Designed miniproteins, single chains, continued (3). Designs and how they scored, part 32

Each design is a single chain, and the fold is of that chain. pLDDT is the mean over its residues in the fold that is shown.

## One batch from the design tools (miniprotein)

Design m9089
Fold by ESMFold2-Fast:
Structure m9089 (fold): chain A 102 residues (1-102)
Amino acid sequence: GAKKAKEYAKKGVEDAKKGAKEGKSSEGGADAAYGGSEGAKAAAEGGDAKAALEAGELSYKAGREAFKVGKKNGDGVGAAAAGTSASGAYASGLIGARKAEK
């Protein structure tokens, strides 16, 4: 459960970085948010609050990197989408962690 959740979060992170590099930061940001949210959910369902939080944090960092690269490449819309996705992934990790602790 938790180990696979972290692996999915890391994949979302890598996809976000690749998307941003190719000027597709909105696509990469969405992948990061989805991977992070699914990772956090899976970790929370397994009762591992720490894994849920870590998955959210990793996805947030990747989405922020995608946001910065998108801005540098002039993809303002993609950069904004990546930033929003990063925030969502982090929030999902926090919510998952709180549910796992209850």
Scores: mean pLDDT 61

Design m9090
Fold by ESMFold2-Fast:
Structure m9090 (fold): chain A 74 residues (1-74)
Amino acid sequence: SMDAEKAKAAAQLKELGTKLEELLKNKAPLDEQIAVLKEATKVVLDYAKSQGKEEVAEKTKELTEQEIAALKAA
């Protein structure tokens, strides 16, 4: 059901958010922070695809890749 898929995505994002908060608290390298962001993006993309929104998923992927590139360049 859509509610179960949404609940699963929300739970995964909450876990990844906690992991990112821990990395920030410990002043972890940017590459480790980017790895968690990539995992969070995958959860969002998988959820969007499950809802039949492949075009939204593709655009979100492109924007995330551009933002990661900008962070690495800074």
Scores: mean pLDDT 75

Design m9091
Fold by ESMFold2-Fast:
Structure m9091 (fold): chain A 79 residues (1-79)
Amino acid sequence: MLSREEAIEIARERGFPVEHLDPEASNEEIVEYAFREELRRRGYSDEEIERLIAMHRNPAAMTPEEVARLEEEERKIEA
């Protein structure tokens, strides 16, 4: 599993300001912060970013059609 030090290093390597992260943030929150910043740099809206984050946290809360659409957007980012 990802350590806090590894999560911080990933954010730093991607050029994200790690000094602005909540010092009590979990490793998962640090990774999500880096993911949000990557999406923001790619021109995604805050609403679209939160939907992608929600998919990772609770995919069961979304309809199959909504999940499929968000998975397509996520693949474009991961590719």
Scores: mean pLDDT 64

Design m9092
Fold by ESMFold2-Fast:
Structure m9092 (fold): chain A 57 residues (1-57)
Amino acid sequence: TNKKVAEGAAEAIKEDKRFIFLSAEVSRRIFEEMNKAAGTAEELKELALKLLDEELE
């Protein structure tokens, strides 16, 4: 996994604990989208938070 994706994911989990309750399938889809995206760890964190909201609504 890309280091920026790992950093962004860690910060997203720190900001929103709802990530802990995701199924493996949902978390896999979020991380796949982060891996396809170009950007900084901060941009990838924001993407992860957006995708989490989309999955839960």
Scores: mean pLDDT 75

Design m9093
Fold by ESMFold2-Fast:
Structure m9093 (fold): chain A 65 residues (1-65)
Amino acid sequence: MDELRERVLGILRRLPIGSVITPRQIGEVLGISPQTALKLLRRLEREGKVSLEEVPGRGFRLLGV
């Protein structure tokens, strides 16, 4: 679980601020379900590791890592 969280953070750190990412895209890159990717994103946001804005119909906008 911690390794997957660090891999998600690694993906987000490589994106420009303002980039939009979906749980499905993260799942495809990491070989995990979109549901698992969404749980990891929510957990990172809850832990203050990332700042995200939900964009209806598009995914999550990266505000900070």
Scores: mean pLDDT 79

Design m9094
Fold by ESMFold2-Fast:
Structure m9094 (fold): chain A 105 residues (1-105)
Amino acid sequence: MEEIDKKMEELFKKAEEYIKTAREYLKQGDVFKAAQAVLEAYSEVLEMKKLSEKTGKYKDRVDKLIEEVAKLFEEVADQLEKLGTPEAKSMAALLRFVAAELKSL
């Protein structure tokens, strides 16, 4: 159990760092870099969800993080749509799809 607890804290830290990086890129107008960072945060959150289910712990922390990451996907998608290019619109659609999948966890 202690080893799983250590892994969970490591995943929380990595997810928080990716969220921070995505927020910083959005502030700088680097929307595609923000999209990459939020996709990396999604990967960490999926692993955390699996570990939370295995341990029966961390559910509230993981659920709150899922909601935060899902909101960030929508924020990045909104900024991509504002760029008005076909590539940006395609990326925005992908991010919205991933946000919906994340919320269904």
Scores: mean pLDDT 84

Design m9095
Fold by ESMFold2-Fast:
Structure m9095 (fold): chain A 84 residues (1-84)
Amino acid sequence: SEEELIESLVEGFRARLEAYKAGNLDESTFTPEMLEMIRLAVESGLEDEALEIFRRELREMFENNIRLEDMWKRILEEMRRLAK
């Protein structure tokens, strides 16, 4: 279902972000993996729901972190570009 797919994507996104913050995932691997998941969500027609849920669920991980907020803004911009 759409709900199950979004939940799976959010969990995968969160796990990768946590691994990156812990130093267990290199930027060269982290960035393309995140972008691939974002492209999949947009391609599946989940851009509106996925964007809202992704931002909400991952907000705590971005809170008070200027670098992660900038990264999220770049990803959000890319998602909007792909949805056109």
Scores: mean pLDDT 64

Design m9096
Fold by ESMFold2-Fast:
Structure m9096 (fold): chain A 87 residues (1-87)
Amino acid sequence: EEVERRIAELERRAAELEQKATDYKNKMDEHVKKMAELNRKRKEGDPEKLSEEARKHLQEAIDFSKKANDYQKEADRLRAEAERLRA
């Protein structure tokens, strides 16, 4: 049945995008952890005193977070489309 094949394709694409979102979230978490370690070794309450390295990790964490959110949003859309086709 054509509808079943379309649903399966949407679900497969959604799963691939969910994996991409997870991969980017893991990269974000890695950079957040490195930034937190650097911040812990600095003066308490002075985030502006982050080193260039800490700032770079922060920027990469933000970029990866946006990528993860974009992939998750697209996956959610495909999941919703598959659900509508089932009904």
Scores: mean pLDDT 80

Design m9097
Fold by ESMFold2-Fast:
Structure m9097 (fold): chain A 99 residues (1-99)
Amino acid sequence: KKKELEEEIKKLEEEAKKNEENKKRFEEDAKLSEKAAEENRKKAEEAEKEGDVQKYTSLYSAYKINESGKSASEYLAKKAEERKKENEEKAKELRKELE
């Protein structure tokens, strides 16, 4: 009875901690993707100025891929935060049962 609730609370708190770590990792991935996007954007603008269509196309594609990577990482960070909150809320309700 009480031991089962304590184990379930512990598991939820560990899952919340893991989701917090996942959120931080995804936030760092988003920053790296943003930096890579900015670099590729600047290089694409230089290639456009030079009239180098092949170089421009390659760099612009890389820029768009990095923008997509940033968006994906931001979405995953948001999902990790939502899961953390769900785990914390469930743990809180179970703690109320323990008095």
Scores: mean pLDDT 88

Design m9098
Fold by ESMFold2-Fast:
Structure m9098 (fold): chain A 91 residues (1-91)
Amino acid sequence: MGAEIAAEGAREAGRASIEGGSPATSASAAAMSGAGAYASSKYGGGDEAAAKGAEGAARTARLAAEKSGSKKAEEGARKAEEGAEIARKAA
């Protein structure tokens, strides 16, 4: 559950950053955010791996929000950070 929330928050931040920031900077941040979300859901191997993946997704989502200046990206980053906390408590 926590890793899924983090993955969705990171996707939301990535999509918002593509619209909100400069093309090069927002695209880079969105790609990092998407990779983090994918790692959380795909390459988790038990609770500890899921928690680390969720934490990575939260970091990339925050980067996307900061680089884009988008309020929607900020909300996605907050959601990813909450998901990471839930995943860490489960580990």
Scores: mean pLDDT 65

Design m9099
Fold by ESMFold2-Fast:
Structure m9099 (fold): chain A 59 residues (1-59)
Amino acid sequence: PVEAVVVEDYTATRPGEISLKKGERVLVLGRAAPGWVLVRSLADGRSGRVPGSVLRPLP
């Protein structure tokens, strides 16, 4: 797993997605679909799909 930071707010629009706010940290668990990743929020442990474009991997 890799840590990433949310660089853009995202609002869930479909089942299986989660909402994230800019500055939140997540664990990237894997690829869910083209352009989409499965993540777990480090703040509250929620898991779901988000667009990969709203994330930046941390070193």
Scores: mean pLDDT 80

Design m9100
Fold by ESMFold2-Fast:
Structure m9100 (fold): chain A 114 residues (1-114)
Amino acid sequence: KSKEITELIKEIFELEKETYEEMAKLAEAKRYDEGAKVRAEAQKKLEELFKKLSEITGKEITYSKFLDYVDEIVELAKEGKSLKEIAKEIPVLSRGSIKVILEYVKELEEKGKK
C-alpha cells in the first residue's frame, strides 16, 4: 500500500516533468496549439493516476487536492519539520511519498532559477 502510493506519486511527477519539457520545446518552436494538445493528453493520464491514488488511499484525491497537500508539505518543511512530523500532519500520504514530493519541488525550484 505505502509503496504503491509512493510509486504513483513518482509517476505523477514524471508525467508532469515530461509534459513540461515537451510543452517548453513546442513553445520555443511557437507550436502553442500542439502544446495545448500535449497538456490535454497529459491531463487525461493524470486523472487516471489520481483515480488509482484515490482507490489506494480510500480518499478522493484530485489534482487540486494533491496540490494542496504539496503546498502543506512544503510549508511544514520550511518550518523545519522532519519527514516523520510532516507524515503526522498528512497521514494519507506515506513518508516515502512526502520525500518524493520534497525532491520534486526542489527540482522545480532549480529549474525556475534558470
Scores: mean pLDDT 78

Design m9101
Fold by ESMFold2-Fast:
Structure m9101 (fold): chain A 103 residues (1-103)
Amino acid sequence: REEALRGLERAVEEAGEASLAGERAGDSIEALGSAGTAALSSAVGLSLARSGRVSPREAAELAARGAENGARNVEESPGASPEAIEGARRGAEAARRAAEAAR
């Protein structure tokens, strides 16, 4: 439980840094929107895990799927900075590790 929560907290941090890096690099609105969606997916997963109504495993899996989709959308977005693309991938990997640790 604590390991999954820690992994989700790390995923939120990585996704947040990716969004901030994209904003600083002057990324397109489309790329910024995709990065924001990835960050939101991880944050929602963390919130659900902390609520105690959803299992940490289910919450982490939801976060991982959302972050993975968000990272793909950032990579495919015109005007996405390399920093935002790499940060989004790291966030998705962190969320996936949290889901694996919650098994």
Scores: mean pLDDT 73

Design m9102
Fold by ESMFold2-Fast:
Structure m9102 (fold): chain A 85 residues (1-85)
Amino acid sequence: SQTSIETLTQQFEEAKQNFIQQSKEDPNVTEEQINSYLEQKQTEFDEALEDISNPSESTEVWVAARLSAIGIIEDLKYPLSKLPS
């Protein structure tokens, strides 16, 4: 089933809160590192949503953008110190 922009945005916000909580559990992770990473992920997520919302984009671009948004949400399931390589 197709995930709407509203659903993706809600999942992203929930993932950000969980990422912050888990990353703060590592004493070697600074608040500045958490904020910098989240700013980067926010930019990438906003770009993916723009592609999803653009009615002139091809189906292939739309699918790629949706998968990108989902991948960004998945990245936030891991604390900063445990990110997959």
Scores: mean pLDDT 79

Design m9103
Fold by ESMFold2-Fast:
Structure m9103 (fold): chain A 107 residues (1-107)
Amino acid sequence: SPKEKALELVEQAMKEIREIVRKAIDEGLTPEEVRARLQEVVDKLIAELKPYLTDEQLEEVRGIFEQVVGEAVALLADPSLTKEEILKRIDELVQDALEHVKRLLDA
């Protein structure tokens, strides 16, 4: 179904976001470099979702992922957080975003 295909693409994008954050910590990427890489994932996802979702749903998914990007960059910019704490918070953030998208597509 279009919904199942959309969720598959969203789950893949969330996996890519987690790997970018892990790489950012390991390689010492700047918050600006992380934002750019995460934005490329979001832009690609929205383009791939166009055949499966309405324009209204696409804008809501973009909003959800722009929030994820902003929070991920903020976590990486926080010098008080350990690598393990950042990765745990990213896992929670992407899981919450996935549940939000599932609810959106069920409406």
Scores: mean pLDDT 87

Design m9104
Fold by ESMFold2-Fast:
Structure m9104 (fold): chain A 65 residues (1-65)
Amino acid sequence: SAAIDEALKSLSKEEQEELKKLDEKEQRTRILAIFRERRDVASKVSPVAEAVGERELAELEKRLA
């Protein structure tokens, strides 16, 4: 789907290659897990990075719904 394709553009090349091997349902699950992990890591490093991660995750969940 277009939402998955847009999310994949924001991932590393290695993450994109791994996700392309999965079906659409698994891709959606893994993409959401990656963005949640990025948000959690960002919250320990920078409040600005945390805010960006929260916004990206919220936008992604809207697009994947």
Scores: mean pLDDT 76

Design m9105
Fold by ESMFold2-Fast:
Structure m9105 (fold): chain A 86 residues (1-86)
Amino acid sequence: SEAEKELNIQMDILNKVSETVLAFINRMREEGVDVLSPAAQAQVKQLAIDEVTKLAKDAGLGPLVTESLIRSVLASIEQWFERARA
């Protein structure tokens, strides 16, 4: 079904964005950057927005689905930083 195909595309995007974000965080750690700083968090959030936007556009997803994916990814990033700081 179209809905099942769209869900699979969304899951693939979320997996790719997650991998990219974690790789970026690990690179910052290797470079001695304070990954828990507000500046680092802002960079990670912007990277995630840019990656979701590009991958969603490449996959032909509509703006409402793209916006929903961005919100989900940003919520996950904020939760990761909160847990990492605890």
Scores: mean pLDDT 87

Design m9106
Fold by ESMFold2-Fast:
Structure m9106 (fold): chain A 70 residues (1-70)
Amino acid sequence: SEKIKNLEEQVKQSDAEIARLRDEIATLEKEVAENPDDLEAQYRLLVARFTLGAVEYYRDLLKKKIEELK
């Protein structure tokens, strides 16, 4: 079904974004550990962690919708 294919594509896009965010978080965690006074790095880490949670939640919703349509 076209609807399922479109949702599966959105899951793939979410997977790519999750991978990107995890890499960004790992880099920022190292930056914060090496320079704890870097407020910009701390802010970026906070935002990245929040965004990761939101994208993971959205991915779960997409997967639940796919299961409903199968």
Scores: mean pLDDT 90

Design m9107
Fold by ESMFold2-Fast:
Structure m9107 (fold): chain A 119 residues (1-119)
Amino acid sequence: MEEKLKEMKEKIVEHAKENKGLETYALAEGVVRLGLQMKLSEEEMKELTREIATKELKLSEEEVEAALEILDLFLELAKAGGKDEEAYLKYLEKVKELSPREEAKEYFEKIIEEAKKLL
């Protein structure tokens, strides 16, 4: 189990690094996906997010805080079963607001427009 967790952690780091301008979101999403599969607690997922953000990605304090807030929002959405249309739109708008990079804000603006067409 520990070996699989290490491999998945390395994949999260790689995914975040490949998503230039979206590192805070990619990190938060990856940690939630990993955490739910491995049955990690919310506290363990937050600790993993902070560790990767500071040690592996070397993000600023503002970016680390944004990643943790995005993580909390994504966990709330996941617990709601993803069927609350209003909660999903609020999630996307909050992620856009919290994203410290202009590229991320533009990306989420497009996703919000696409989500409104599906909801």
Scores: mean pLDDT 74

Design m9108
Fold by ESMFold2-Fast:
Structure m9108 (fold): chain A 67 residues (1-67)
Amino acid sequence: MQRPEGFVLPPEAAEHALRAVQAAVNGDTKKAEEHLAEAVKAARDAGYSPEQVAGFEDEMKRVIDFI
């Protein structure tokens, strides 16, 4: 298991990530997956490395799973 160092999301990715968590809390798994996909896409489009994008996706899945 790798711990991401200095993990800072671009604002757009962070917004989508928050919406994914909210959808998961509300029991809307389709919306949660859609928002997570948009957050991952935003991080990728912001020029994050494949490792950083994978770390972000993993972190978001942990948050959603914790709900």
Scores: mean pLDDT 73

Design m9109
Fold by ESMFold2-Fast:
Structure m9109 (fold): chain A 78 residues (1-78)
Amino acid sequence: MMEIPENPSKREVIIEAASGGAILMALYIDKRLGIENPKLKEKGRERIEHLREVAARTKDPKLKAELEALIEELEEEL
């Protein structure tokens, strides 16, 4: 587990969201192609836990809502 800053910057939160979005896209593609990728699913689950902690520490309500929406989409694709 990566150390998450107590007060992450807007840039740090956006980078975390972009990383989560990349995993979401890979999960989406594999699911539609019928490809079983257990390593990617494991990374997706680990990413959800990390993003929940980032969201909890995010002070910007818009960025927090965007992270929460991304977490929901990741959970749906797993």
Scores: mean pLDDT 80

Design m9110
Fold by ESMFold2-Fast:
Structure m9110 (fold): chain A 108 residues (1-108)
Amino acid sequence: SEKEELLKKLRELLEKLREAAENLDVESVKELLREMAKLMEEMGLKEVAELLRKVAENPMDLDLLEEVEKKLKEMLEKTEDPFEREAIEIALEAVELVRKLTMRIMML
């Protein structure tokens, strides 16, 4: 299934994002978020893609991260398709990794 292949790629990007975040590699985190956004668009999740691009442009903006997390949670509540739900959950995990990265950098 094309949706299963796209989800596999999203999971692989999420793991790379986790590694980049652990290494405090902000530029790689931004690039990986943009790649995830492209896959979200291929799944028809254009609003999720736009939210991930906003995070990629401003990864240190905690207020933006909170707004994006809220919107993703609202989309998850309205989504019944299991592939789309998993994609939104991956986006939420990505935003949480960016939030944790930002908080760690602020403590340095």
Scores: mean pLDDT 90

Design m9111
Fold by ESMFold2-Fast:
Structure m9111 (fold): chain A 120 residues (1-120)
Amino acid sequence: MEKLEELEKLVEEARKAFEEGAPIDTIMDLITKALEVLAGPEVAEKVRDILRRVAANLTPEQQRELARYAIDLLEKAVELLKKGVSPEEAVRFFMEELADYVKSIDPEAAEELRKLAEEV
C-alpha cells in the first residue's frame, strides 16, 4: 500500500512536469522512478534503456509524445492497482501497451518489451 501512494505521487509529478513543459530528460527520470516503484529497479532499467534507444530515432516532439503515452499508461496502471489488480498484471499491462505503441517506431524494441512482459 505504501508503494502505491509513492507510485501515484511520482506519476502525478511526471504529468505535472510534462504539462509545465519540463525538459524531456526530467520527464523520463520521473517515468523511470515510477517504473522502479511499480516493477523494481532491474525491470525499470531495462525499460529505460529500450526507451532511450527508441527516443534516439525520434524528433523532440515525438519524444514528448512517447513520454506522454508512457505517463498515460502509468496512470492506468495506478487505477488497475487501486481496483485490486496484482502488481505483476499491472506491469504486464504497461509493457504490452507500450510495446504496441512502439511497434510502429521500432519493431525490435517492441519485441523486447513484450518479452520483458512475459518474464513478469
Scores: mean pLDDT 85

Design m9112
Fold by ESMFold2-Fast:
Structure m9112 (fold): chain A 84 residues (1-84)
Amino acid sequence: MEKVKLSDVKFSSPGVAIGFPKGTPEEKVLALAEKLASIPGVKKVYITEVNGRPVLLVETDESALPEVIAVGESMGGHVLGFFQ
């Protein structure tokens, strides 16, 4: 896992951006990042922030996207967008 600026991230694989409400505890974001990183097909998870909102950027195989989204949403995340 890596804390990065959104502008510094280059995606070499398909992925999804999952955002959390402002004020979400860092421990909750880290726990979700660890859980997402354990899913088969997930290649890398980045932690960033957009306008005070924690955001997880998840590089994954397209076949793993449904599980990544389901896990993210189950922990209070919202899908912000997809990248390839």
Scores: mean pLDDT 76

Design m9113
Fold by ESMFold2-Fast:
Structure m9113 (fold): chain A 80 residues (1-80)
Amino acid sequence: MEAERRAAIDEARAATAALEADPSAKKEMVTAISRLGATMPDVAREAAEAAQKILASSPAEAAAVGRDFADRAEARLAAA
């Protein structure tokens, strides 16, 4: 369970880095954030809100939203 959550966080971080390099990777980032929300039900609502924000934002703003969400998910995993 923890390994699955860690992998989902790592995938979200990788998708954020990909978006910083390639603005067209926004859909991949939304997919990674959605998977993280599905893997960690305690952040599912925040994941849905982050996905909506990413779709409405510029690539640079979307990358910032993704980093913030991944950091918050990692902090919750560490606190559990």
Scores: mean pLDDT 78

Design m9114
Fold by ESMFold2-Fast:
Structure m9114 (fold): chain A 83 residues (1-83)
Amino acid sequence: SAKLVEEIKKAKDHLKQLGKKLIEIAKPAGKGKEVQELVDKALEYLDQAEKYAKQGDIEKAFELMEKADEYLREAGRLAQEAA
């Protein structure tokens, strides 16, 4: 679906902006690199989700979006613990 591809692109842009903030929050506690690795994994999963959405494999796209969300939640948790 063209609409799903567009939504995934928006999610990637939002994740990049949010990820920068989470990394900055975690840096003073020495957790910046760990948070960045989790954000990078979430972006990798969204890139894969976009590819499957373009191929029409909507079920696989949603599965990969769920994986991206899991990594983003973990990044947020670590940033909160670091603050």
Scores: mean pLDDT 88

Design m9115
Fold by ESMFold2-Fast:
Structure m9115 (fold): chain A 66 residues (1-66)
Amino acid sequence: GELRELALELAKRAAELLAQKYLAENPDAEVTIEVDPETGVKVTVKTKEGTEEHFFSVEEFLELLK
């Protein structure tokens, strides 16, 4: 549906902004963004301190668009 497509785009934008923030603060960081249209967007950030995973759910953004 149209709202689900918008929710996915919002999840992608949130992931992109988070990745950009991490790279600005940690230039040596390795960031990967994985998109699953069914579930959401996963951001994996690898730094000297370790690996962090962040997930932006399509369902979470869909709730905001109700």
Scores: mean pLDDT 83

Design m9116
Fold by ESMFold2-Fast:
Structure m9116 (fold): chain A 80 residues (1-80)
Amino acid sequence: GMEEERIEKFLKRLKEVVPLSEEEIEAIRNALLNRDAKTLAEVLRKLGLNVDVENAQALIDAILEGNEIAVDMLLDALKL
């Protein structure tokens, strides 16, 4: 569906910033589908991104709305 396409675009973009295992991809996909900002923040912090729950919520909203400009701005702000 449309949300799944947006999630896959985000995962492709994230792979350009940090290496992702299949397990990490699945964890991020599930967190996004469940709108689970806490789990998303925990996974992204393990990947070395400076993410709190508030930033993760903003990222979920931007991804699921298809706001690619906001996604890119947030990812740039969150990288270490």
Scores: mean pLDDT 84

Design m9117
Fold by ESMFold2-Fast:
Structure m9117 (fold): chain A 116 residues (1-116)
Amino acid sequence: SLKELLERGREFMDSIVRDLLEKEFGKEETEKFFEALKNKDEKTLREFVDKLLEEYIEKMDLFTIQAIVNKLIEAGLLDVAEYLVDGFLKKRPTPHDIAHAEALRKTIEKKKKELE
């Protein structure tokens, strides 16, 4: 029962993130991202992040950026998550965006300590 409730909660959140990414990047890129997460394909995820930083990041909603970073953290891909946050700060160095990036950096650092 508790396991089923936790699985339903994760499926619901994954559906929200998927819909959000499909709106920004389209279905094909979103499916590629989730498959790379499942397989922990760091190379493909870094290529996705590079494309995101070049083509989308300056116009992207902060909630979408946070959702992508959180998915990378959940997958244990902390170096890729940090790479995205660092690239985000270089492209969007506003006080508001810096505050959001620092919160994400703290989450990544906490997870790094939990895994060592």
Scores: mean pLDDT 80

Design m9118
Fold by ESMFold2-Fast:
Structure m9118 (fold): chain A 125 residues (1-125)
Amino acid sequence: SAEERLIEIARRLAELGAYELAARLLYMAYYESGDERFLEEARRIQEEGAKADPDYVPIESPLEALLSLFDPRVEDFPIEVQEELAELLREAAKIAREAGLDLTATALENEAKRIESIIEKKKKE
């Protein structure tokens, strides 16, 4: 299903170290869809992030994710990881639109563009 594919992409984002980005994606999808699977997986990813990184601050409310998909770790990642994150976000946006999650899709597209802009600036330096 589209929902299962979004969860798989969020897991891949977390595997790359983008725990907050992954959790924010899932909380936003949960808020828009009401599907508890997104909420359960977001909590799981947050617990994993907190164990992996002592500086990680878990998101307390799904509503906080509506403000931004911003993960401060993304800017510090190698270019190759940032490129993979942007590609995964583009794929997630397409899946979210197919599922009717237009708010989530738009937020994912905007975050992909932000990461792509960071990559372009780094390549010009």
Scores: mean pLDDT 83

Design m9119
Fold by ESMFold2-Fast:
Structure m9119 (fold): chain A 112 residues (1-112)
Amino acid sequence: GSEVAREIGEAFAIAYDLAKLARKLLSEEEKKKVKDWIKRTLTERGWLTEKEVQEIIDLAEKNKMEEVKKLLLKVSEKLKKQGKYKAAERVELLALSLPLGETMVEIDERYR
């Protein structure tokens, strides 16, 4: 129900925030808030471990978005093997949403 809609919205929001980190569009204060929110959201949902989230953030900051996608897809497969099908679906959705996040940043930059 409402929780599913929230989780889907969080996946898209995280994709957009990772794209903003990659494009270096954030101040140091904004980066801290975004990183803290991504880490909290992904770990509290049980989608990723703290180590996996840190790797994703580090790759995004280096603009290695293809590697971010590959890592997320590997995490999704790991979750499926653990029987965590809903978490796997959300992580896969996040991975597939990365190009949309990048497009949203490009649109935002053009009209800012």
Scores: mean pLDDT 85

Design m9120
Fold by ESMFold2-Fast:
Structure m9120 (fold): chain A 60 residues (1-60)
Amino acid sequence: MSAGQVAAGVVTLAQAGRLEEARALAMRAGLSPEQADRAVEAAVKGDGRGVLELLEAAGA
């Protein structure tokens, strides 16, 4: 699974208001619940780089 593809999916879901689905996707990619919450917060703000950095750090 590509970190870039997961980051794009998390951003798309979060911007569509599907926050629980975005969070679940981030957790399935290997983020902890706390990291997934941070990823969703970054995604809502349009910070795709922040989401990608969290995923890369988690080995996703």
Scores: mean pLDDT 81

Design m9121
Fold by ESMFold2-Fast:
Structure m9121 (fold): chain A 104 residues (1-104)
Amino acid sequence: EEEELRRERREVGEEAYNAIKSGKITDELVDEIHRRNLELKARETGSDVLLRLAEKVGPRAADTIAGRVLMARRFPRVDREALREKLKTEYGVSDEEIAELEAL
């Protein structure tokens, strides 16, 4: 079950990455990616509320809300891992430099 969900999440991520890299981002593709994320989160949490929310506010807004709610339950208020990944991806910062930043 968990391996299947991980595989599907990786596939969605690869599709999103390829679309961004090719510059072929359409509203339809963005909505489809958010819808797939909501389906994965529904299976992961065992709740259909996210799918029902998507029917009311659309898949993008529903996925954003779902992410914030799940983050508030599982992670501290400050997402340090996201910051670390962003620094590596956008600025090419090394692990040693990030360790210095984390040392404050």
Scores: mean pLDDT 61

